# Designed miniproteins, single chains, part 54

Each design is a single chain, and the fold is of that chain. pLDDT is the mean over its residues in the fold that is shown.

## One batch from the design tools (miniprotein)

Design m1982
Fold by ESMFold2-Fast:
Structure m1982 (fold): chain A 86 residues (1-86)
Amino acid sequence: SLSSRGRVALVAVTILATEAGKKNGGVMTKDEAVEIVREAGRLAGLSEEAIEQAVREVRRAADENGGKVTPRELVEAARRGLLAAE
């Protein structure tokens, strides 16, 4: 299960991804998704190792989807990376 910091990071990712999706027609680019995860992870006080695991899964999800992710896809990819880091 996710740590308290991991749960806070995932909530922050969900909020930021939902707002970005509303502004950008329901999708984010790979670079936008990566920056959301890095911002959320730093705000939650995650280690750089945990952040890079989440980033790795988000990059993979974007590559599988033609370089773009929905808010749902971003949140699920970030969750996978954070679980792998713990």
Scores: mean pLDDT 85

Design m1983
Fold by ESMFold2-Fast:
Structure m1983 (fold): chain A 66 residues (1-66)
Amino acid sequence: MLLSGEDLAEMAAVATRVGAALSAAGVPAAEMIRRILEELEAWARRNGREEILAYLADLRATRAAV
């Protein structure tokens, strides 16, 4: 899947914002990555960002590899 640098920057900004909110709420570090990915998917779905949704699906598949 192809993402522009701008798409990656937007994802990074959203992930940073979500991560800061989760940290402030006391979410454990072990859960933080999962929660950030869930929130990124929700954000992308709400904003019709199909390329980002496809990228996140590909990233999940890659992370599942042993």
Scores: mean pLDDT 74

Design m1984
Fold by ESMFold2-Fast:
Structure m1984 (fold): chain A 61 residues (1-61)
Amino acid sequence: MTYYFVAFPRGTVLPEEVKELIERAYEAGLAGDTETARELVEEAIRLAKEHGVEAEMLAVE
């Protein structure tokens, strides 16, 4: 089963909207909806970058 995570620099304060997307992605992944989990992680990274926060997607199998 593939899990998607987002990596942030130490001490990063995330906007609430980004946190909500990450939580939804985690829930989708636990439900086995890998495609929805991936899309939510990509959206969270997009929003984080719009707020000037560096973020990278990690995929773990």
Scores: mean pLDDT 73

Design m1985
Fold by ESMFold2-Fast:
Structure m1985 (fold): chain A 67 residues (1-67)
Amino acid sequence: MRTGEEVLRAQELLRELAAYDGPVDGVQDEKFAAVIRGLQAGLGLPTDGVADEEVVKALEELKKKYS
């Protein structure tokens, strides 16, 4: 398992967007990775399932647009 600030931030943003209902614990498991892959596919990004800085930035832009 890996933890990271980007994973934690992505989990929080996805919950705010009602796109994720799992725990906000900073752990990237397979369920979370699957959600990130879906987001990446929708945005035309490489579907590697990694919640990096680029994924966090994309989620913050989505929240800004719908907030």
Scores: mean pLDDT 74

Design m1986
Fold by ESMFold2-Fast:
Structure m1986 (fold): chain A 56 residues (1-56)
Amino acid sequence: MEKLKEFALEILARRAGVSPETVEELLKSGKTPEEIAKELGVDANTVAYAKELLEK
């Protein structure tokens, strides 16, 4: 489980040009996947997947 979460955070961080810690903080912020996707400059589907992995 941990490995899948780390991988998703790394992919989002790479696409957005930010740190994995920044991505994790945004996923925990209570914002919608669409809001986080807009902030990171990535698609909402990728954010929704990462958010689901982090919250489980």
Scores: mean pLDDT 75

Design m1987
Fold by ESMFold2-Fast:
Structure m1987 (fold): chain A 59 residues (1-59)
Amino acid sequence: EEVKKSEEITKLARELLKKNSREEAIEKLAEYLKETYKVSEELAKLVAENMVEELEEAL
């Protein structure tokens, strides 16, 4: 199930980057992670930044 969760997060990050600025995509993804996985705001932002950075390198 971790694989499915990772895919959902990656898909959301891609959609957010397509429709929003980098900064907005990171903020929205971090909020999703905080609410969905109940992680700290700091951890959610770190994970969101890493996901967005990885996707930007693929573009």
Scores: mean pLDDT 76

Design m1989
Fold by ESMFold2-Fast:
Structure m1989 (fold): chain A 82 residues (1-82)
Amino acid sequence: MEEARKLNEEGKKLYEEGKLEEAKEKYLKALEIDPEYSAAYDNLAVVLRDMGKYEEAEEYREKSIELGVEALVEAVEKVVSR
């Protein structure tokens, strides 16, 4: 999804500028468009950790890991099913 990817890229740019709240909002918006966007969950977790919100950061990091594992399992199942 181009829109979710663009929002994730905008969030990364804001994060590099030190605009943590604005970066967070961009990542959250990307996830509203693509709830399976693992990279956006990972980036959001990084921003939240830098903001000192460690518990919330851990939750989003777990989401990123779960989605990454799910995508890997799906890819393996697709190969095995051929």
Scores: mean pLDDT 77

Design m1990
Fold by ESMFold2-Fast:
Structure m1990 (fold): chain A 51 residues (1-51)
Amino acid sequence: KPTLSDIRKIMSDGGIAGPSLLLLHNGVKTPEELMEKLGVSRETAEELIKI
């Protein structure tokens, strides 16, 4: 599994953050919803919510 540091670097570069931010802006604010929508781990979903 990628580390939180790896995820933060990818998100700060804007490479993968776009679609995830769009989902958060549309009211998907729980880790469980992000896991269902993006198929990511709970740890990744929690980091995406913090954006």
Scores: mean pLDDT 62

Design m1991
Fold by ESMFold2-Fast:
Structure m1991 (fold): chain A 86 residues (1-86)
Amino acid sequence: MSKEEAEEKIKKYQEELKKDPNNADAYTELGRAYLELGDVEKAIEYFKKALELDPNNRKAYSVLAEAYRKLGDDEKAEEYAQKAIS
C-alpha cells in the first residue's frame, strides 16, 4: 500500500513539475515519496531543490533532517531539524 502510494505520488509530481518546474512543494513531495521507497540520496536531492526554490520551506527542512538521520549523519540531521522549528 505505502509503496504503491509512493510510486503514484512520484508519477503525479513529476507531471506537475513538467507544467511548473519551480513548484517547490512538488519537489518536497517527490523527496518524501523517494524517502518512503528507501532512496534516501534521491530524496535529499529533491529536498535540496525545494529549498533552492523556497528557502523558507520548513517542511523541506523537517524531511531533510529525517533523510540525514537515515544516512547516519546525525550532525546534518540536527542542523536541518533546528531550521525546521526556527
Scores: mean pLDDT 82

Design m1992
Fold by ESMFold2-Fast:
Structure m1992 (fold): chain A 99 residues (1-99)
Amino acid sequence: SNALKQKAAVHLTAAYIAAVGALIADSPEEMKRLARVAAEEFQKAADYARQIGKTEAANLFEQAASEFRKAAESDTPEEMRELIEKGIELAKQAADALA
């Protein structure tokens, strides 16, 4: 379980880097690309959290991934930014629940 918890933390870290990158991106195309990366990495974190029985953390990571998928599909940078910020807040809650 410790190795799986470490894998969840690694994917959380990668997702967070992509999420912050999306928030400061200088183009809508780069925001969408990084939002997709964040979504994939949060989903991996959720999968590992679920395997170790951290169901609350897994559900919160899946919700974060969903917000980043919505951001990647959004029509405006303003809507993308709002969804990215919501995803980051869910990810913070997931990280606390993973501990």
Scores: mean pLDDT 89

Design m1993
Fold by ESMFold2-Fast:
Formats: structure tokens, C-alpha cells, sequence
Structure m1993 (fold): chain A 60 residues (1-60)
């Protein structure tokens, strides 16, 4: 999970989000994932990362 969060952070940085915005988003995400299964959390993060990669690719 740590590596997925790190990858998400880097993608958000590349999209132009500030470190402050990224930290806030991470806190919200982790709070919303409390009590969820680890596999469910990983799947949600993978989908989000894939969507962000696609958006970044389109911006070129």
C-alpha cells in the first residue's frame, strides 16, 4: 500500500497539485478507508492511479 500511495502522490505532483493539497487528499483518503479490507483499498488506489495516468498522458 505504501508504494501505491507514493505513486499517487507523484502523479498528483505531475498534474500540478501542491504538496499541501496532496497531504490533505492523503488524509481524507486514509480516513475514508478506515475499516475497509486491504485488497479493497489496493483496488481503489490502482483504479485512481490508472485514471490519473490517463489524464496526465492526455495533457502531454
Amino acid sequence: MEKLLEELRKLLEELGYSDEEIKEAEKVLLDRMKGKDLEEIKDLLKVLIEDLREKLEKLK
Scores: mean pLDDT 75

Design m1994
Fold by ESMFold2-Fast:
Structure m1994 (fold): chain A 86 residues (1-86)
Amino acid sequence: SEELRDELIEAIREYLKKKGYPDEVIDTVVRLLRDLWEGRLTPEEALRLFSEIKAKLTDEQFEEVVKIIGMAINDPEKALEYLKKK
């Protein structure tokens, strides 16, 4: 649901902020997820947004962000539970 997606976005924002990720990366992750869920994310745009995220993070941080995005896409309810406990 849209309500679950909004709650998940806020949980991702809080999780990444607590972990010390740059605000610009957090905003790009949120934009990527929203564009994906609204059916607006093309493969070209996805590549561009991931490249922008990668340029601002360590390899370890980038891997964590990719994992969080994957969880949010594959199982948003379990992703939300995971993020709220961290």
Scores: mean pLDDT 84

Design m1996
Fold by ESMFold2-Fast:
Structure m1996 (fold): chain A 100 residues (1-100)
Amino acid sequence: SPAEELLRLALELQALVGEAEDRLAAGDEAGLRETMERLLELLEEVLPLLSPATQEEVRALLARAREALAAGDLAEAHALLTRAVDLVVAEIGRRLEAAA
């Protein structure tokens, strides 16, 4: 169902954020880059499913995160991607609540 797919995507995004946080805490720069690239890919996949307002905000955060990654600013990239995931998860949560 659409609701099951949205819940799955929210759980996958949350798991990747947790993985990125663990890798950042461990000083695993290579693993952190890999996890953030996976987050970027999944967030791009989710973009068309979001409201126009959330799409605009998330798209801007993803563009900034890519610039931070290219510059080697892993802390900034992580912060931006975490904000993007929080926005996506919040919208999915509201949509699931409205459908109940």
Scores: mean pLDDT 87

Design m1997
Fold by ESMFold2-Fast:
Structure m1997 (fold): chain A 70 residues (1-70)
Amino acid sequence: MEVDLEEFRERLEKVVEEDLKLAESMDLEKLIEELDKGIEWLEKAEGDPEVRRLLREAVERLKEELREKL
């Protein structure tokens, strides 16, 4: 089964938006650490290289936005 990459990307963007909203009430450093753990788990579980690339890009973007708030 092939993942719909556009739908997956849209879901990731929604997750990033929700995470950024939650960041106002959380320790940003801890949030970034949890994101790194999550991406490591997903890279091991998900065998699709395109999905892994999108996840990595989304996490990098989120981390950069969080750093800009510091």
Scores: mean pLDDT 65

Design m1998
Fold by ESMFold2-Fast:
Structure m1998 (fold): chain A 89 residues (1-89)
Amino acid sequence: SEKKKRIEELRKKLEEARRRREEAEREFERAEEERRRALEEAERLAKEDEEEAERLKREATRRYSEAGAELGMATMLEESLRLGVKSEE
């Protein structure tokens, strides 16, 4: 039936969305650790090369923000698909 086919397609998309969220969580954890290390290195460089220190902080913060945004998007997609499956049951 069409309904059964739609539910199966939504469940497949939900599984893919879950994997995307799990990957986004791992990338966010890596970006958080890289940002912490970059902030420590920037603090050490601040007296010798202020421009390099600011660049390192800016780049690491940008990557952290991008990883956070991806995690947010992946989480919202998974939740939306969960509700979609529930509404078809």
Scores: mean pLDDT 86

Design m1999
Fold by ESMFold2-Fast:
Structure m1999 (fold): chain A 72 residues (1-72)
Amino acid sequence: MEAARRGLELLEAHREALRAQLIAQGASEEEAERMVELGLAYLRALAAGDEEAARRAEAELRELAAEIRARR
């Protein structure tokens, strides 16, 4: 659980930089924000021990990433 908490702190601290990087890689502003929010939801679920919420967030992240890649 500590690794998930550290990941949350890092993602929150670097949220703007990650969002900008995703946009630079071809994501829209909305898609970049959604990916960051899903990443945060995944890490929060892991920190809380909510395996179902973590799987759901991971699945949505993979689906969104696949959609973005398919458009390239």
Scores: mean pLDDT 77

Design m2000
Fold by ESMFold2-Fast:
Structure m2000 (fold): chain A 69 residues (1-69)
Amino acid sequence: SMAAQRAFLERELELARADVARFPDPERRELLERAERLFESGEDLKEAMRLLIEVGIDVALDLIKSYLS
């Protein structure tokens, strides 16, 4: 469902924001800002997800897991 997809993207955006804030990179920040704009508009959630993958969501998840461990 679209609601489930939005909830998933919102969580991924939070993780990406935390990672970019901790490890600043102008290129990654620009990609994140573009993904956030697409998510806010709701125009292209698939493109927003693609941009978040490019930002390195997996890196953010691994970082958070490492911090908790």
Scores: mean pLDDT 70

Design m2001
Fold by ESMFold2-Fast:
Structure m2001 (fold): chain A 69 residues (1-69)
Amino acid sequence: MEGEKYFLEGKYSEALKVYEEEIKKNPDNAEAYYNMGKVYEKMHDYRTADKYYKKAIELNPDFEDAKIG
């Protein structure tokens, strides 16, 4: 919820902090890694975005259906 709000407001650094907190609580949270990828993509850091998307897929293969590439 809070991470999504920051993301929609363009507050990418704050969004990253929220998702980092979620990963610290549950390191297997594929959705948090996927959301990190989306933030880095908006920041035009496509290489880092790709790494987080791949991590999300490793934890939950259903994210392959998102056509991450």
Scores: mean pLDDT 77

Design m2002
Fold by ESMFold2-Fast:
Structure m2002 (fold): chain A 66 residues (1-66)
Amino acid sequence: PALTPEQRALVDEAAEAARAGDLERAVELLQKALRMGADPRTISDYLVAVVGELGERLLVRAVLGL
């Protein structure tokens, strides 16, 4: 399943926040995407491509509500 344009924008913003070291903001943005119905696997695959292994760890935090 593909991300919607709004979900993709949130995930892109989360990746930028992660690169800047703002991990809390990255997690908040990923939680918003998940609440909008974004598939966690699709987010994971995209984030790993953009920010590497850090993407998986951020998504785990978002899914757990941490």
Scores: mean pLDDT 80

Design m2003
Fold by ESMFold2-Fast:
Structure m2003 (fold): chain A 52 residues (1-52)
Amino acid sequence: DALARGVELFNQGRYAEAAEYFERALAGDPDNELARTLLEGALAALGRAPPP
């Protein structure tokens, strides 16, 4: 389960790897709002969001 693996990696602070698994989850279900939200969170944690 790509989503569950992504969540585990996210909780470990491994955001780049978590993002890869969330993208895999979205490839299987593009309407998976949870996977999309978690992917956005992982990318923000990697510094891909604008600074405050």
Scores: mean pLDDT 77

Design m2004
Fold by ESMFold2-Fast:
Structure m2004 (fold): chain A 70 residues (1-70)
Amino acid sequence: SDLEELQKRLAELAKEVSDLFKVASEETKQRAIELVNETMRAISTLSPEQALKKIDEALEELRRLKEEES
């Protein structure tokens, strides 16, 4: 179901944030918090399909931020 897919993606988002927070600078942590907050606000008004796309975009950006912290 769409709800199960959303729950799975939100769990992946939480894991990426947790992993980033173990290695990231304070500036990158703040950027990640802002990105997650924007994503959570946006998905409250979106269809399940659009919400999944928005979460996937946030996941990609979080992974990029983690790579830049190397």
Scores: mean pLDDT 82

Design m2005
Fold by ESMFold2-Fast:
Structure m2005 (fold): chain A 87 residues (1-87)
Amino acid sequence: MIEKIAETAKRVLERFGYGEEAERLAQEMIEAYKNKDYKKLIEALDGLIDLVARALKEMDDFSEEAINAAVVGVALATLRAAEKSKL
């Protein structure tokens, strides 16, 4: 499931011009998860959540892209909360 969340976050953020940053953070998230490096996983999740927050602040309408970004943000925040409980 982690790879699907990472790919979805990347594709959604790419629509807001954050594709390169999202790709890097998604890769860091997947690697940290596989390596059980929960501190780095939380750092990567924080980065992706920040990109979602920035995208939503720059939004000028309630497009499907903005809705998709909000949903991805909720999924990332939920995963972050779950992983933080393991620290």
Scores: mean pLDDT 77

Design m2006
Fold by ESMFold2-Fast:
Structure m2006 (fold): chain A 67 residues (1-67)
Amino acid sequence: MKRYLVSGEGLRLEDVQRVAEILGGSARPDARGFLVDVPESVTPETIAGALLSLSGREVTVEELGPV
């Protein structure tokens, strides 16, 4: 698994959690946004694109490393 920090204006936990579940992982709230744990094959571009498609919001995705 790999952990990402995801943030964006108006981004909702429900949308981040749904994207994480589709990608085979999980998400939870964090003071900086949301922490997303997904398989190592998942890229920042995949997460950003899925969230843009689902929520209409642009996001920043930062790789925090392995978990």
Scores: mean pLDDT 85

Design m2007
Fold by ESMFold2-Fast:
Structure m2007 (fold): chain A 53 residues (1-53)
Amino acid sequence: GNWAKDKKEYLVTELGIDEDTAQKIVDEALKEYPGRVEEVFEELVKKYLEERK
């Protein structure tokens, strides 16, 4: 599947993150470390969730 589309949908539907924020998280993960996108994505999501506490 399309990794970026699938991860954006996951953030919006499962975690309740707004579409604009979800797109920014996905775009940042893909841009910074193409070979490590899953690790960067997980760290960005974790940081976002910690900021909501």
Scores: mean pLDDT 74

Design m2008
Fold by ESMFold2-Fast:
Structure m2008 (fold): chain A 55 residues (1-55)
Amino acid sequence: MSLEEQQKVNKAANKAYEALKAGASREEVLKIALDMGLSEKQAQAVVDSMETTVA
């Protein structure tokens, strides 16, 4: 994975975390990741990572 792709994933994860703290749904978090230019697989990985961390 390129450095640019890693940076996009990190930015999307930060935006997703902020949105979740504000009460956003999983669908809204997924949409934010996709709008930031992530692939469906990368966006889903971000959402799944958040769920796994919560337990």
Scores: mean pLDDT 73

Design m2009
Fold by ESMFold2-Fast:
Structure m2009 (fold): chain A 74 residues (1-74)
Amino acid sequence: EIEELKKEIEEIEEEIKKLEEEIKELEKERAEAKAAGDGLGFAAAGVRLVGAETEIELLKKRLEKLKKELEELE
């Protein structure tokens, strides 16, 4: 169980890194759309950005819970 928790923590940390990279690309897309006067592209990138940020927040909450459980078991 402890080894399973450690693996799950590592997997969530990797997912967060991937989402952070996605956010960075979405911020570029949003900036480019704004520079081009593309209101639809700007709005679409903004919605996707909020979605990715929300997912990271949920993953960080799960990570905190798992780390606390791991500390209580060790």
Scores: mean pLDDT 82

Design m2010
Fold by ESMFold2-Fast:
Structure m2010 (fold): chain A 85 residues (1-85)
Amino acid sequence: SEETRKRILELIDKFLEMMKEGKSREERQKWARELIEKENLNVAERMILSTLVHAKSPEEIEEMKEKVEANEDPLDISQEFAKKG
């Protein structure tokens, strides 16, 4: 849905911000856990969130953003980036 796409883009922008601020993977993972506890996230949102936590660079997150903006399936994006380790 458009609401899901908007939420995913908001998550991507938040993780880009955290990485630019120098937040560690552990700090990003803590933020993600707190979000899951507060919000009722759907499967696509949760899978993207997991992938964002494991992102190694801002460039990787920017690649995810480009794919979401190109209307690629969030589940396919998550699987592709999970394979990058």
Scores: mean pLDDT 81

Design m2011
Fold by ESMFold2-Fast:
Structure m2011 (fold): chain A 77 residues (1-77)
Amino acid sequence: TAEAEEYYAKGKEYLAAGDYEKAIELYDKAIELDPNYAEAYFYKGLALGQLGRYEEAREYIAKALELDPDFALARNV
């Protein structure tokens, strides 16, 4: 939905700014609106990793890959 996309976009802005906790809150809102939003799960995992919450990060990245296997080929650069 457009609302889920807005929360996801704001989450990415906070992620880029280094506010990982706020980014996670916004990704959670995107997931609440669209439970199959693979990108929101993936970037939530990245934010969790930045906070040192590695086990949770792995779980959310795995969830994203279950929803969209194309993320298995995703690269940062």
Scores: mean pLDDT 81

Design m2012
Fold by ESMFold2-Fast:
Structure m2012 (fold): chain A 55 residues (1-55)
Amino acid sequence: SPELERLKELAQRVVERSPKETAMLTLDSIEDYARKQGNEELVRFVEELKAELEA
């Protein structure tokens, strides 16, 4: 869906362009939204990005 692609793009851009703390806050917000919508694909995508940031 267009919304899924937009949120994936947003998640990737904040990881690439923002300080780690800001990226983590944005990823947490996207993850919360994804869980509320039942979007398991977006939840997994964000969880993978968060794990990579913490590694």
Scores: mean pLDDT 84

Design m2013
Fold by ESMFold2-Fast:
Parts: structure tokens; C-alpha cells; sequence
Structure m2013 (fold): chain A 92 residues (1-92)
């Protein structure tokens, strides 16, 4: 039903499995944009992608910190996007 978002989700998962975190970051951002265009919360999707990258890289403490910040900022989409982008940079 959300073909563009599904294509980017598949590429994101493939990049994580390959250990290509730069490709994962790019596909995660495209997934969030496609999700927003499809009527979903793109900021939340970006945060989930960032958390998945930290988990895949074995950065469990950074993932825990990012998750706590994301939960605190859940009502602020701009704050959530900033937290997600910082988490992506930590994973790169």
C-alpha cells in the first residue's frame, strides 16, 4: 500500500545487514520522508530508524539514551527530528 516507503524500508534493512551505515542513514531519511508523504509520523519513523542503526552497530548505551530523549520529546516533532539526526550521526 505504501510502495515508496516499503522500497526504502527494504533498502534500509539491507544496508543495516551489510554494515553499510552511510547507506542506512540515507535510506532511513528517505523512508521517513516517504512515510510523512503517506500520512504517517515521519519524525517518529526517523527516530525508529536511528535507534535501529545504533542497535545494529552495538551502541546499546547510546541507543538507550536516544530512546529516553525521544520519549521525552514525543510531542515535539522538531525536537524528535534533532534527536534522531544526532543518533544517526553517532551511528556513523
Amino acid sequence: MIKEAEEHAEKFEAALAAGDFEAAAEEGRKLAEAAEKAGYDGAKVLALAALAMLDAKGMLEKRKEALAKARAAADDKEALRKIAEEAIKEAL
Scores: mean pLDDT 83

Design m2014
Fold by ESMFold2-Fast:
Structure m2014 (fold): chain A 65 residues (1-65)
Amino acid sequence: SAVQKEAQALTFKGMELFAAGKYEEAVELFKKALSLQPDYQLARALLAAALERLGRDDEAAKVRA
């Protein structure tokens, strides 16, 4: 669906930002992707990883649960 394609596009853009070290911006895109598709495992894993890079370990643990 269009919603799934948008979630995927947001996740891919977030991955580019993550690779560039822009972790705060990546977190926002991964959160948007999960708001559109809550069961998107890739976006959830990447959100947790980006949060850990920012030292937000408690939030990362909640995302993985």
Scores: mean pLDDT 88

Design m2015
Fold by ESMFold2-Fast:
Structure m2015 (fold): chain A 58 residues (1-58)
Amino acid sequence: MSEEARAEIERIADEALAGMDPETVMKKLRELAEKYGLPFHEVAEALSDVLAARQAAA
């Protein structure tokens, strides 16, 4: 996974924690996966890891 794709996933995670609807989060993840040619499952797992890290740090 590229550093650019990871930075976009972190941005989506921050928006999700700020109260973005789950449906909108899923839509953005699918668009990101398509843009970078990544499997959806891989970007979803990366988002979960970022969310867990953010919540643990808070």
Scores: mean pLDDT 80

Design m2016
Fold by ESMFold2-Fast:
Structure m2016 (fold): chain A 79 residues (1-79)
Amino acid sequence: SAARHAAAVALLAEAARLRAEGERAFQQGDYKTAAEHYRRAAELLREAERLLTGGRPNPLLSAEADHLEAQAARAEALA
């Protein structure tokens, strides 16, 4: 539906914002904040995937969420 698509677009935009904030925090040595932002961005991408596909894996969204979860784990290891 148009409403589900609009909600997914909003989640994708928020995930991109959180990813950028996480990358900025990581560059500043704030690894705890970076990990939190990366994890939240991954959660939003998985929710957007559910809204767009009804829960079927989307290769690009799944890969991006997996990448962000890996970046969060790396940041936690450095904290």
Scores: mean pLDDT 89

Design m2017
Fold by ESMFold2-Fast:
Structure m2017 (fold): chain A 57 residues (1-57)
Amino acid sequence: EPVDLSSLPEGFQYALKAMEYLNKKDYEKAEEYIEKMEEVDPVLAKSVREIFESERA
């Protein structure tokens, strides 16, 4: 679908990147984007971090 990702809030753009790297099992890059998300949307970052911890376990 032709979704313009630049129209999404910055926190959501970081969330998409974090989830992409989580799916690839690149935990270092996933955590980097979660940290960037924590600066702009800490509530969203908390939810994504819970998924991150579940994937690492």
Scores: mean pLDDT 76

Design m2018
Fold by ESMFold2-Fast:
Structure m2018 (fold): chain A 68 residues (1-68)
Amino acid sequence: SKEEEERLRREAFEAEVEGGVALVDSSARAVSLRRSGGSEEEVQRELEEGERALEEYEEKARKIREEL
């Protein structure tokens, strides 16, 4: 139904937004770590975590869109 399609599109969009937010939040934390004297290793781990979260949410959105 059109209502079901609209729900799936919204869920996919929400997943994409969550992924983007996770990446931005990770980047902000990485900047904070650098400013507070955190190690480059800690900064890199934070950035890698954000990239991983983005990929997971992108995959979730892709799977939802496959149901359309």
Scores: mean pLDDT 87

Design m2019
Fold by ESMFold2-Fast:
Structure m2019 (fold): chain A 84 residues (1-84)
Amino acid sequence: MLARGEEAARLAAEAVKRARPELREAAERAAEGIARVAAALEAGDEERAAAIAEEIRAALEEVEAALRDPAVAAEGRRLLAAAL
């Protein structure tokens, strides 16, 4: 299930980067941070996972707000269709 969560995060980040290029760095930080949290949790390092989650909180909030943009949603649907 973690691998599927990471894939969803990567697709969301890619949709944000394509529709909102100005948010590229925030999208990359969010996707990379989610992968790092998943890796820390798999290693049993809950303290590291919590620290990384706090580190990427602002980037996650920016990406989540961007996902409500119809242009980002359209890119997300296009990417999901290509991945299926």
Scores: mean pLDDT 77

